# Designed miniproteins, single chains, part 42

Each design is a single chain, and the fold is of that chain. pLDDT is the mean over its residues in the fold that is shown.

## One batch from the design tools (miniprotein)

Design m1540
Fold by ESMFold2-Fast:
Structure m1540 (fold): chain A 87 residues (1-87)
Amino acid sequence: MEERKKKLLEEAKKNAEKTQELADYVIQHRDTLSKEEAVELVKEIEKNLQDAAKYAREAGITPETKELLKKASDALVKAQSALKKLY
């Protein structure tokens, strides 16, 4: 169904964008975030990335969705690396 595929693709993009946004927030605010806040944000980033990957697979992976997932995954890794100093 074309409508279902379109909705899944839109959800994949939204979750990938949210992953990048939250990761950037964590990197920008790493020195002001509490350890507990940082852990919760990383968990939310991981969940959004997992949801993005799930929706992308259900919609059918395209070069565009692969690139979005790669950027989101790279953003999560950068956020995790930045937070190591807070532990």
Scores: mean pLDDT 79

Design m1541
Fold by ESMFold2-Fast:
Structure m1541 (fold): chain A 60 residues (1-60)
Amino acid sequence: RKVATILVKGELSEEERKALLQLATKDGIEIKLVVTEESKPDKRVVESIENANKEIQEAL
C-alpha cells in the first residue's frame, strides 16, 4: 500500500477529513496525519486528528 504523510496546522475541517477518507478508501492509500504547530496543540485539534486517523484506519 502507498503511504502519504499529511502535515496539518490547526483544526482539521470536516471537508478535509472527508477528502482524506476518500483517498484512503478509493485508492487504498494509508494516510498518516501529523499535527504541526509552533505552539502547543489545542485539545480540539488533537481530537480532530485522532478521529480522522480512526476513520481512515477503519476504512482500510
Scores: mean pLDDT 66

Design m1542
Fold by ESMFold2-Fast:
Structure m1542 (fold): chain A 65 residues (1-65)
Amino acid sequence: MTKEEAIERALEHARELARKLGLTPEQIDAVLDKAREKVKELAEKGYSEEQLRIVASEIVVDAAR
């Protein structure tokens, strides 16, 4: 498993969470773009997929209010 795979898995979970929270497709794309930036930084520092998923989820929840 590569860092890239961990990033994509975390973002897939974040997208599903955003859909469940009722965000529009446009809002989902915007929030996932922001989440990708953050999880890439953390993955470079050696954070796990689980940690990346938590960070991405926090960004999604913040966007949903």
Scores: mean pLDDT 81

Design m1543
Fold by ESMFold2-Fast:
Structure m1543 (fold): chain A 82 residues (1-82)
Amino acid sequence: EKEEKVKELLENYKKQEEALEQQLAILEAAGPQYRPQAVELLRQQADVAEQMAKEFKALGDEKTAKELEARAEELRARAAAL
C-alpha cells in the first residue's frame, strides 16, 4: 500500500511537471508581458518539489529526495533568470 502511494505521488508529480513545461512554453511564446506568470509557476512547482523531497526522505528514499531537491533548485534558478 505505501509503495503504491509512492508510485501514485510520483506519477501525479510527473503529470504536473509535464503540464508546467507546456504552460511555460505557451507563456514564453506569448511574450515578455507573461514573464511574471512564468516566474510564479516555476516558484510554485519548486515548492511542490521540495515538499515531495521531504516526504521521500522521511520514507527512506534518499535518492529520489535528492533528485527532487535538485529539481527544486533548477526551477528556482530558472525563475531567477527570467
Scores: mean pLDDT 81

Design m1544
Fold by ESMFold2-Fast:
Structure m1544 (fold): chain A 65 residues (1-65)
Amino acid sequence: MTLSDLLEKAVELRENGEDYSEIEKEIKELLNKSVKAGSEAAGVEPKEVTTEQIEKTLESIRNLR
């Protein structure tokens, strides 16, 4: 699955009141890998993606629907 697919699935599960913790963990891992790679390319220290940032992203996707 792409990151977009995982985000959409997490939004759907969240709206249904279902447990999406496994998907959220996978999203967090993928985002942290991307941030680390980008930070290395830019020569800066990577900042860890937080659960709060993921929640904000899920709300943004929901609002775009």
Scores: mean pLDDT 73

Design m1545
Fold by ESMFold2-Fast:
Structure m1545 (fold): chain A 70 residues (1-70)
Amino acid sequence: MTLEEALEILDDITVADTLTKEQLLVIARYLGIKPEYVEEAIKRLGADPNNMTKEEAARVLVEAHRLQQA
């Protein structure tokens, strides 16, 4: 999953400028990404679980997907 693909997914799902971890976990589950990889990606990237921009959320999805593929 590229950053561009993750951004397209988020733009298709929501018009909100920011997302919470809970919202991102719902999206990740729909994409087949396990919650453990989302949690680890948030920690690795230093993202705020209560207030992520779409770009930050997209980077979390990319990293979580990468961790799951390893």
Scores: mean pLDDT 84

Design m1546
Fold by ESMFold2-Fast:
Structure m1546 (fold): chain A 57 residues (1-57)
Amino acid sequence: MSKEAQAETSLRMAKSALKAGDYETAIRYAQEALELDPSNEEARKLLEEAKAQLEKQ
């Protein structure tokens, strides 16, 4: 299994968690995606968005 495929799976899980309002889980999966692919801009933006939403609650 490639690192890219694992990063994509983590990113999908992060998006699902963000949509559900589970910002802590979204942050965790987005961080995993960035560990696997540090250049993934979508994962970085998702992490920033999830953190911002968590701070507002």
Scores: mean pLDDT 81

Design m1548
Fold by ESMFold2-Fast:
Structure m1548 (fold): chain A 83 residues (1-83)
Amino acid sequence: DELKKANEEAKKLNAELEKEFEEKKKNNEKYSEEEIEELYEKAKKLKEEAEKTKDLKKALEAQKAIAKLRIAEELGGREREDP
């Protein structure tokens, strides 16, 4: 059941990202403009690859990159940009 495993991985990923967000917020850590740009470029490439291949594993990598970008944008006080 590959789909069930993928869903469990996605849930675990979301929990890890929420934890990272809370830790950075508590420590007054924020991402630089350069770091946000790098995350945007990575998310864009992974999203395009996932859309072209329609591979579930690549889709999960894209979701992880996008979620990390969203955390960086929120901590950096930036408006959301779609990759």
Scores: mean pLDDT 72

Design m1549
Fold by ESMFold2-Fast:
Structure m1549 (fold): chain A 71 residues (1-71)
Amino acid sequence: SEAEKWKKKAEEYIRKGDEYEARGDLPQAADWYTKAAIYYGKAAMESTDPEEREKYIELAREAAQRANALR
């Protein structure tokens, strides 16, 4: 599904953010977390399951918050 496709991209971007954060490259980590938030948002929009949609909205918010904390 489209939701699953965007979720997988968001998960990849979270992993990249984690890697850059571990290296101390906070600006790069923030950029990857921002991309993850966008793709979790896309997953939410494409989700037909209300519970799954809400979960993606929460994950998008968490990713955005992590990005903002590093700025």
Scores: mean pLDDT 88

Design m1550
Fold by ESMFold2-Fast:
Order: sequence, then structure tokens, then C-alpha cells
Structure m1550 (fold): chain A 68 residues (1-68)
Amino acid sequence: MLFSRDEIEKALVRAYLEGLISAEQANAIGKQVNKYEKLSGSEFKKILLDSGVSEEVANWMVEYLKSL
């Protein structure tokens, strides 16, 4: 399954509001995501981990994204 930038932005906003990621992490992830038209869950998870997000939070964000 591939996810749009709008769906990924919703997941980033939700994680930020829940206190799971910092504003700095959200900005860094957003810059990486903007290089792609669509991302798979595994590609998104890799970007999250590369941006210093924990595996627990990265898995939560991917699961949230799948629920959209």
C-alpha cells in the first residue's frame, strides 16, 4: 500500500500533538517525505527511524497511517 503526502502529514501532525515526536523531528521527516509523491509503510518507517524516531513510535505512526 502507498500513502500520499496528505495522509503522511496527518500522521505527523497526530504524532506531534500526542507528544510522540518533536517539532524538529516532524520538520526533518517532512523534508524527506516531500522528495516523494507516495511512500510505502516500510519506506515511511525507514524515514522515521533515520530521523531519530523510536521503533515503538515509528510502528505506531505506520499503524495510524494504515487506519486513514
Scores: mean pLDDT 83

Design m1551
Fold by ESMFold2-Fast:
Structure m1551 (fold): chain A 86 residues (1-86)
Amino acid sequence: SELGIQLGKDGVRDGRAGIELGKEGLKTKNVNIAIAGALAGIGGVFNGELALKISTTEEGKQLGKEGVKLGEEGIKLGLEALKSVK
């Protein structure tokens, strides 16, 4: 479905944003950036899982899987950045 593909794309976008923000949070030791990275990663996982659940197309399912994977990495980096802040 179009919605499944769109959610998958949103998951990938949010997951990538989570990774970028998580890395920046680690580098800068900025709490707000670390939190933003973790939250973007959560968005990637949420949208990716929803895409996997509702998609009837191979494209939507593949984007959903990628969104979950990228989102999980974004959460990991964001939380690592948050733990590294003093």
Scores: mean pLDDT 89

Design m1552
Fold by ESMFold2-Fast:
Structure m1552 (fold): chain A 68 residues (1-68)
Amino acid sequence: SFKDTLEKLAEELKKEPNIEAEIIGDDKLIISGNLTVEQIIGLALRIIGDYPDLGVKIEGDKLIISKK
C-alpha cells in the first residue's frame, strides 16, 4: 500500500544522521532535521530517483512527500 511505501522510506531515512521522518495520517511523510539547503536538494533528488511514484515538495528546511 502507499502507507507501506512511506513507512519503508521513513525507516531507511531514520538510519541517516540529522534526519527526522514523520508520517502524518496515511498519505504524507515530512522529513526535517538539521540539514543544509544542498543536503535537502540532494535528498529530494535521491527520493525522486528511488521512488518515482512519490511527489516531493521542498518547503523551507523540510521535505513533504505525498502521492504523485
Scores: mean pLDDT 79

Design m1553
Fold by ESMFold2-Fast:
Structure m1553 (fold): chain A 72 residues (1-72)
Amino acid sequence: MSEEMDRHIDQGHAYHEAGDYEGAIEHYEKAIKADPESSLVPSLLEYIAYLYKQMGDEEKAKEYEKLAEEKK
């Protein structure tokens, strides 16, 4: 298991709980970079899409939703 990926996921969740959506996205992206072949990547891309949608960035949300489906 990628301990680095898990650490970034935990940080992303902490930022999301604090209402820091930009910080959450940054750490989810770092998690994907740490282990891009992980089976968790599609779920992380969906989380990023959800956060962009919450921020009002519908273009980015749509991009990440499509990328998540392509990675399944």
Scores: mean pLDDT 83

Design m1554
Fold by ESMFold2-Fast:
Structure m1554 (fold): chain A 62 residues (1-62)
Amino acid sequence: EKFLVKAIKDYTATKPDELTLKKGELLEVLEEIDEDNVLAKSLKTGKEGIVPKSVLELEEVL
């Protein structure tokens, strides 16, 4: 099952393993890395990387 979240603000990657995000971008959560970060895949670019949980919200489509 696909676990989708939306970026609630712009985020610029500060490390090579992080993703740069634009507000409103949809991401697939692949793995929780720690309490503050997830490994996610951008649905726009297909790139995978680490993103802070603080810039994401869960997007539910019912």
Scores: mean pLDDT 75

Design m1555
Fold by ESMFold2-Fast:
Structure m1555 (fold): chain A 67 residues (1-67)
Amino acid sequence: MMELDVLSEAGRIAAEISRDLPPEQRRRAVLAAVNAAREALENGDSPEEALKRGREVARRVAEEARR
């Protein structure tokens, strides 16, 4: 999996997790997840670990927005 593919998948996962949120909050979750996945890859983490981190960040951002 290329870096671009990992970042694209992280964004897709984040969009699904935040589907019920307003556009601004959904965009925030997507950007946070993509940035987290990019940082993981830059740190030498595997594609699987990068996607896991992106998902965890998206979930956290979405949960905070639902409070």
Scores: mean pLDDT 81

Design m1556
Fold by ESMFold2-Fast:
Structure m1556 (fold): chain A 56 residues (1-56)
Amino acid sequence: MDTAFNGLKESLIEHYGVPREEAERLAREAVEALQAGAAPADVLARLNARLGLKNP
């Protein structure tokens, strides 16, 4: 497993409170999109949409 996948997964769990199983799936989806040539900004926007609006 690469560092980018693990870093993103742990960030989702620790900073956004995403359950481990869901964070793993989201991290895999993001890494796959990046490997397919998606822009990092687009991938992050998609992740934020999946996590739901968090605006305190």
Scores: mean pLDDT 72

Design m1557
Fold by ESMFold2-Fast:
Structure m1557 (fold): chain A 58 residues (1-58)
Amino acid sequence: GELTPEELERLIEETARLLSEITGLSEADIRAAIRAAVGAEGQAAAERVKRLLDELKS
């Protein structure tokens, strides 16, 4: 389903945290990059990221 703004922000924060641990880049820089990408690709990109994050947690 469609993400709420609050769900989207939580997803961005969780994704940035995981990617920060993997890449060694700062969470703030990764969050900025994800927000830019989501803005360009919209809700569909956010849904794909949520699915990947859920799989990584499993």
Scores: mean pLDDT 72

Design m1558
Fold by ESMFold2-Fast:
Structure m1558 (fold): chain A 81 residues (1-81)
Amino acid sequence: SEEELRKKAEEVEKIAEAMKKAAKEAEGGKVAEEIEKALDEIVEAVKKGDLEKAIEIAEELAEKLSALGAAAGARMIAEIS
């Protein structure tokens, strides 16, 4: 339902904000920017109802970035799935 999608988008956005903060504190430069960009793209995909695309981006985040990126991607997959 639209209400369930809205609640999922709100929770995903909350997780994204926490992970972006962690990236800024623990990572620097390009890696932090790449994590933040991927998290923003996941939030936008969920808001549009494209859960398949959101999971795809989260899987790429988990595979291609630092240990923090892997943790962020895994958490997003768990929330979206």
Scores: mean pLDDT 76

Design m1559
Fold by ESMFold2-Fast:
Formats: sequence, structure tokens, C-alpha cells
Structure m1559 (fold): chain A 81 residues (1-81)
Amino acid sequence: SPIQQLTQDMQNSTTYSQFQSQANQFIQQVRSIIPSLSPDNQQRIQSHINGIRSSIDTQTDVGFRVAIGRSQQITDIINSS
């Protein structure tokens, strides 16, 4: 799926700029899917999107790993929906 590819692109990013660009594309694609999901899954995904943004804003390796983990959790929610 496009969202799985974007999650992988985030994981393979080598610069902050590349990571931020891929993360923004991931969030945009996820937002296009959100209206088709249940209200509970919409809330769960929105929480993870907020977490991705705050983690990226730290500009740390730990923050980037947390953002990747949250993107994988979003992908799992969508695939199980």
C-alpha cells in the first residue's frame, strides 16, 4: 500500500530534511484515508499523527525512531480496519 511504502521511506531517510518530507507525505496520505475509518480508529490515528509531529520537532535520533514506530502503528490500524 502507499502508506506502507511511505513508512519504509521514512525508515530509509538519511537526513532530517528527507525524513521530514517523507513524514509530511505519510501524514497527508493518512489524512485522505481517515474519513473512511471508524470514529475510534480516527481518534487513535490522530493521536499518533500528533505524536509523530512532536517527535520530529525534537530533531533527535530517538524522536525519529518514535515517529517511525508511530507510523507503523497507524499502518497496522488502517490494515486491520
Scores: mean pLDDT 84

Design m1560
Fold by ESMFold2-Fast:
Parts: sequence; structure tokens; C-alpha cells
Structure m1560 (fold): chain A 73 residues (1-73)
Amino acid sequence: EEKKKEVEEKLEEVLRRIQTLLDHDPAFAKRVLERVRPLLEQAKKAIENGDYDKALELVEQARAELDRIVAEH
């Protein structure tokens, strides 16, 4: 349950960062979403299955990809 909360908080953080990008540069944000969305979708499925360890790994991977793409921009 603590791990579930951590996963949900990190997932929300990634989604908020993407929303901020959408507000400032929608075209760039769309490209970011195309790369990050599959990881976020897999993370949501892992949460539904109670696999919080896998969900956390996927959310962290999505965050790392987001950081990499933003750094390249």
C-alpha cells in the first residue's frame, strides 16, 4: 500500500510534467507522449494487476525517457 501510493504519486508527477509541456509547446509534447505513452499504459496495467514493483519500474523508466527527451530539446 505504501508502494502503491509511491507509484501513483510518481505517475501523477510524470503526467503533470507532460501537461506543462502541452501548455508551452504542444507539438513537442505530442512527440514526447508518443515515446512515453506505451510505458505509462503498461504501468497502469501493472497497477490494475497489483504488480506495484513492475509499475514502479515502468513509471521510473517513463520519467527517465521524459528527462532524456527534454534534455535533448
Scores: mean pLDDT 82

Design m1561
Fold by ESMFold2-Fast:
Structure m1561 (fold): chain A 58 residues (1-58)
Amino acid sequence: STRERMIEAAIRLFKEKGGENTTTRDIAREAGVSVGTLYRHFKSKEELGEAAFLKELE
């Protein structure tokens, strides 16, 4: 799904260059979606970061 692609893109980028150096624009580009589409699924960068973190832990 689009949501899963965005979470997986965030995880990949966080591993490559760290969360602090990763933007929502980077994640959207990696996932192949617009930033607008990203914000339709996640209300904030914090929400997306939390989803990525939770996927790696459980």
Scores: mean pLDDT 80

Design m1562
Fold by ESMFold2-Fast:
Structure m1562 (fold): chain A 73 residues (1-73)
Amino acid sequence: SKEEEELKKKLKELEEKHKNDAEFFYIMGLRLKEIKNYEEAEEYLKKAIELDPNNEEYKKELEEVKKKLGKYE
């Protein structure tokens, strides 16, 4: 929808401002997952894990998104 496109645009703007904020990328990844934008959710969750690689919740959410994309069984 047009609202989903506007959300994506604003997420990219906020991504630049919060580029070192793991929790920001995690929360945005969860929001994208909720609206079933799994491809974009994967990108944001990967960014969160790069910034905080020991966070098991981030990894769990990435696995769920990858399953939705057909990358894991």
Scores: mean pLDDT 80

Design m1563
Fold by ESMFold2-Fast:
Formats: C-alpha cells, sequence, structure tokens
Structure m1563 (fold): chain A 58 residues (1-58)
C-alpha cells in the first residue's frame, strides 16, 4: 500500500485517460502496420494515418 501523494485522487481522470488511450490504440496499430509494410519510420507512418483520418472526418 502506497500512501505517497498519488495523482489518482480523481479516479475520473484515470478513466478518461484510459479512454483516450484506447482511442489511440487503433491509430498506433495502423501506423505500426504501415511502417512495417512500407519499410518507413513509425513517425512517417503515423503521419500517414493521421492524414487518412483527417480525410475521412471531412
Amino acid sequence: MSMEERKRKGKKEVEEGVKEFIELLPKGLRAAELSNKLKIPPEEAFELVRKEEEEKKK
């Protein structure tokens, strides 16, 4: 049991963070797949995914 001032006093903040993380997972997976398939850096693959998402949102 750790009683050191944890930033977990707002349990709601943890749940919101988890939800945001879950929404990032599909994009991260897609970027990793593109990176492996196209032999490009993950950063570049992530930009491709982001661009694709922006296109779909419109």
Scores: mean pLDDT 63

Design m1564
Fold by ESMFold2-Fast:
Structure m1564 (fold): chain A 72 residues (1-72)
Amino acid sequence: HVTPQDVANGSDEAVEALKPFLESDDPRVREGAANALASSGSEKAIKVLEEVARNGSPGASEAARKALERLK
């Protein structure tokens, strides 16, 4: 269902598939998921990153904030 191209393009389906990885116990997985969402450039992906940066766990929030900072 989700292809690598869909992830790169930031489709809603790809965003939903990546969201659980932002809450991973592995910092590398969290950073990878946050960077993939940021690289997609989709409005939904950016909103998910902003929400997680504000309301997520400490690790997820940090990964999301770093990914958003890379966009600016």
Scores: mean pLDDT 74

Design m1565
Fold by ESMFold2-Fast:
Structure m1565 (fold): chain A 77 residues (1-77)
Amino acid sequence: MYEAKVEGDPRIQRVAEALARALEAGAEIKDFTFEADGLKYTVKTYKDEDGNPVVEIEAYDAETGELVGKATVRKKK
């Protein structure tokens, strides 16, 4: 079971939950960037100590470049 820890802008919650569901379905997530709803998202992936995928998301205001939110998606222990 994967969990999403979200900080900051509530728009990031939806993205984090979608990625958590993708990981539960066995999808491979690689590093990517995209823009949605006036925010630029950066997604980075790595493996934890147990070899489970961890996904880190940062959301920036697309006009100002200000960091407005972060999320981490990882396997619940």
Scores: mean pLDDT 82

Design m1566
Fold by ESMFold2-Fast:
Structure m1566 (fold): chain A 56 residues (1-56)
Amino acid sequence: SKADELREIFKSLTPEEREEFLEKIQDVVEEGARQGLSYDEIADKALEVAKEIKEK
């Protein structure tokens, strides 16, 4: 599932990357909830953020 993929990526992040991810994801979740996005849509945005942080 996307949640399992997120967990796997999160475990591969450094402590610095994890802090950046958590900060960005909090905003993504709050914004998505306000817009009425589905869990799947929010999870997709979370995966994209995690990938961006991991890539560089």
Scores: mean pLDDT 78

Design m1567
Fold by ESMFold2-Fast:
Structure m1567 (fold): chain A 102 residues (1-102)
Amino acid sequence: MSPRELALEAAALVVRLAELLLPRLRAQGTAEAARWAAAIEALVEALRRAAADESTPVEQLALLAESALLAMRRAARTFGIALSPEEQALLAEAEALLARLR
């Protein structure tokens, strides 16, 4: 895989992880959880726009994906959300792809 293909695959996995995690984070029902969800949603939206733009540097795409993963890991830890096997697999695969870009 090219560096761009690795970054795009990582971005797709990060977006899928967010689709699974964000509803569960919002279900916490607190203002704090809602703020974390909004921040993650903004990062994921920036990542979607960057992935759709062929002029986006691979380094910027990777940085956005890593930032979204870090935010999601921190949110899950903060609110005691146990990641499902599917969410754990998506996280591990995205981190492995991003590690290959370092």
Scores: mean pLDDT 88

Design m1568
Fold by ESMFold2-Fast:
Structure m1568 (fold): chain A 80 residues (1-80)
Amino acid sequence: SPLELALLSAKTAIEYAKNGDVEKAIKSFEAARELAEQSGTPEGRKAAELFKQAIDALKNGDVETAIKLAEEARKLLERA
């Protein structure tokens, strides 16, 4: 399902972010955002907003904020 794929992409992106691979993290968060939006669920739409904010944080060098936002999005997807 789109939610399961979004969750997988989010987990992958978080690991890249933790390892300092910012470019791969951004790419994986962009995939997670698109898949979360495709779900059509309220949880998916909220997770997509959080992934967008995580991408913006990574682009600004704020890895800690990006991981925090992505973990919140992950929890929403796990609840859905």
Scores: mean pLDDT 88

Design m1569
Fold by ESMFold2-Fast:
Structure m1569 (fold): chain A 66 residues (1-66)
Amino acid sequence: MVDEKEVLEALGEIYLAIGKLDEKRGDFQGAAESYRKAAELYRQAGNTEKADEMEQKAIEAERKAS
């Protein structure tokens, strides 16, 4: 259980970092996808606060992609 949660949180951090880099490059579609993935991973890890934060970032990036 503990190891699974730690792995999920670590993967969430990786996708958050990818999303930030995509956003910096103007790849808002890629950023939205990465933030969505991070949100799923944080939610699976039980980190609802971070999941909600990533979901908001995904919505903002998705809005810019359109």
Scores: mean pLDDT 83

Design m1570
Fold by ESMFold2-Fast:
Structure m1570 (fold): chain A 91 residues (1-91)
Amino acid sequence: SEVERARELAEKSDVETAILAAAMYLSLGDYELAKAFAEGALKRDPTNDQARYLLAVAYAKLGKKEEAKKVADKITNPQLREEVKKLIDEA
């Protein structure tokens, strides 16, 4: 699938490039591709708060609020975590 290809590409890219791709697709409203790139970035760097933020927002936009909250709870930066939780509640 295109989503699986995007995850594979993200896993082979540097974390910064995968995060930028996730942010770009999120801004375009392509939430499945945004999720795929954010997942790929997290597979490469499992503790990356920016990738977690983007993944949580993508889940929220896809209507998967419980999955979004689980990802948001793992964000270690308290300000970023609270910001994304507000976005999840508004999605």
Scores: mean pLDDT 85

Design m1571
Fold by ESMFold2-Fast:
Structure m1571 (fold): chain A 77 residues (1-77)
Amino acid sequence: MAEELLKQGKYEEAAEVAKKQLEKDPRNKEAFILLVEALLRAGKGKEASEILKKAQELGLDVSDILYEVNKRISAAS
């Protein structure tokens, strides 16, 4: 569902789905990747930066998250 929202350009709705996933599993790396991608595609770079900071505080690999986000954005041209 969240990937369908990204495909349709519904980035704010995709971010909302990712936030709900993080409410259920606060260390879900895939949900952080999805949320950061959706926020960047929506032009919300400052919010994306705050989400990355939260992931780092939780002990997640922010460099890996950024790598995956960049790969996904680049693949979507």
Scores: mean pLDDT 80

Design m1572
Fold by ESMFold2-Fast:
Structure m1572 (fold): chain A 108 residues (1-108)
Amino acid sequence: GPIVVTQSPASTTVKEGETVTITDTTSKDVGTGVSWYKQKPGEGAVPLITNASTRQPGVPSRFSGSGSGTTYTLTISPVKKEDSAVYYSLALSPEGGSTGEGTTLTVV
């Protein structure tokens, strides 16, 4: 059957300079098959992290990914005002891909 991705929290509001943690829980083991994306209104989704922990070129070091098996985490530390966006996880398996419903981050 398809992989179910549960992303938490659905929304969070933080002050600039704080640490944000977003969690992805998969219904099946996907190994390192998790990617994280950032999307702002009116823009396409921009990849941040691939293969659970590989930061994409040009992505600041304050973004990091970790996890394996069924639990994965995106950490933003310190958070900046420009990080206000919706963040999505994508889990990939040999049977296909599934996305989480997104986390809306508001930085004040």
Scores: mean pLDDT 87

Design m1573
Fold by ESMFold2-Fast:
Structure m1573 (fold): chain A 97 residues (1-97)
Amino acid sequence: SHRLSVEELQRRQRIYQRLLQIYRDLLAGKISADEAAERIRELAETEAETEEEKAFLLGLADNLLQENTRESLEKEIENLEELLANFPTAVQRALNT
């Protein structure tokens, strides 16, 4: 369980890092909202281990197609940056369990 918890955290970190890059590329105009949604759906297929994770990521893709204003993208980027900043502490806690 200890080793699986660290692997799970590393997988979640990869998901958030890829989401952050997708949102940044969309905000910068490097990709379209449709392309960003496709990348999130691919991420759901390749990295999601549970039905709940897959549903969450697919929901993000759908929400992004409905709302992709600068303000909404900047808020999502801030949320992902905060989540990623906390991963070193989360990994350390898992290792100490």
Scores: mean pLDDT 79

Design m1574
Fold by ESMFold2-Fast:
Structure m1574 (fold): chain A 69 residues (1-69)
Amino acid sequence: SKKAETLRALADFYERQGKKSLAHFYRARAAELEGNLEEAIKHYEEMLKVDPDNEFAKKRLEELKKRLE
């Protein structure tokens, strides 16, 4: 998907800037767009390792885990 490719390019950009949480966010979004929910969950978990108080990542993890049930 061109949208997923764009999101991965953004992730690479933020990773090079040392913005690891944003890089994981865009990789998670690309994975969701491609229907890879397990990969998206892993990237949101990595966001929380970098930014443990990130409420968006916490809520999104809850929603994605429900979709796997």
Scores: mean pLDDT 85

Design m1575
Fold by ESMFold2-Fast:
Structure m1575 (fold): chain A 60 residues (1-60)
Amino acid sequence: TEREEQRYLVEVNKAMVALSKGSPEEQIKVMKDLTDKRKTGTLAEAAAYAAALAKKVEAE
């Protein structure tokens, strides 16, 4: 649904912003992982993965 896509994009953006302090290689890896999660899983699973990544980086 549009709400699921919006949540996914918001969580991806938060994760990317947090990871912007890291290396470009790590950012590329995370983008690939998120894209793969969206293609092979559900939008909800991809959003949960992005949220977990953002939380992990925010804990630093």
Scores: mean pLDDT 69

Design m1576
Fold by ESMFold2-Fast:
Structure m1576 (fold): chain A 62 residues (1-62)
Amino acid sequence: SMVDQYLEDAEASERLGKIAEEQGDYDRAAKYYRAAGRQYERAGDLEKAKEMYKKAEEAAKK
């Protein structure tokens, strides 16, 4: 379904955000976490979306 595709995309973006964060690339991490947040919102997972947006804001401040 479209929702399943959004969840898959969100999980991929979240993983890429974590990898970028582990590598110290905080600008890239923030972009991936924002992308994951948008995809989780489209999938209806508002709690995960909020978590991703928070991670993006935290990464952007580093």
Scores: mean pLDDT 87

Design m1577
Fold by ESMFold2-Fast:
Structure m1577 (fold): chain A 56 residues (1-56)
Amino acid sequence: SRELLERVAQHETGMSPEEIARLLAARTDEELRELAERYGVSVASLRSLQAALRAA
Protein backbone atom coordinates (compact mmCIF):
# COMPACT_ATOMS: atom_id res chain seq x y z
CA SER A 1 0.00 0.00 0.00
CA ARG A 2 2.79 2.47 0.87
CA GLU A 3 4.61 1.81 -2.44
CA LEU A 4 1.37 2.47 -4.34
CA LEU A 5 0.77 5.71 -2.39
CA GLU A 6 4.38 6.80 -3.09
CA ARG A 7 3.75 6.25 -6.84
CA VAL A 8 0.50 8.25 -6.65
CA ALA A 9 2.36 11.07 -4.83
CA GLN A 10 5.05 11.06 -7.56
CA HIS A 11 2.38 11.30 -10.29
CA GLU A 12 0.36 14.03 -8.50
CA THR A 13 3.34 16.23 -7.48
CA GLY A 14 5.92 15.41 -10.17
CA MET A 15 8.46 14.55 -7.45
CA SER A 16 11.09 11.89 -8.13
CA PRO A 17 11.36 8.73 -5.97
CA GLU A 18 14.45 10.29 -4.36
CA GLU A 19 12.49 13.45 -3.50
CA ILE A 20 9.66 11.38 -1.96
CA ALA A 21 12.31 9.55 0.11
CA ARG A 22 13.72 12.94 1.23
CA LEU A 23 10.19 14.07 2.14
CA LEU A 24 9.68 10.94 4.30
CA ALA A 25 13.10 11.35 6.00
CA ALA A 26 12.63 15.07 6.82
CA ARG A 27 12.42 15.96 10.54
CA THR A 28 12.34 19.79 10.34
CA ASP A 29 10.48 22.41 8.28
CA GLU A 30 13.87 23.66 7.02
CA GLU A 31 14.54 20.25 5.39
CA LEU A 32 11.20 20.57 3.52
CA ARG A 33 11.67 24.22 2.46
CA GLU A 34 13.81 23.37 -0.60
CA LEU A 35 11.18 20.91 -1.91
CA ALA A 36 8.38 23.40 -1.13
CA GLU A 37 10.14 26.17 -3.10
CA ARG A 38 10.99 23.82 -6.02
CA TYR A 39 7.37 22.64 -6.43
CA GLY A 40 5.58 25.88 -5.48
CA VAL A 41 3.77 24.36 -2.48
CA SER A 42 3.69 25.18 1.23
CA VAL A 43 5.72 23.33 3.87
CA ALA A 44 2.36 22.62 5.58
CA SER A 45 1.15 20.82 2.41
CA LEU A 46 4.33 18.70 2.39
CA ARG A 47 3.82 17.90 6.10
CA SER A 48 0.27 16.71 5.28
CA LEU A 49 1.59 14.50 2.46
CA GLN A 50 4.38 13.19 4.75
CA ALA A 51 1.81 12.29 7.46
CA ALA A 52 -0.46 10.53 4.91
CA LEU A 53 2.44 8.48 3.50
CA ARG A 54 3.73 7.58 7.00
CA ALA A 55 0.23 6.42 8.05
CA ALA A 56 0.08 4.01 5.09
Scores: mean pLDDT 77

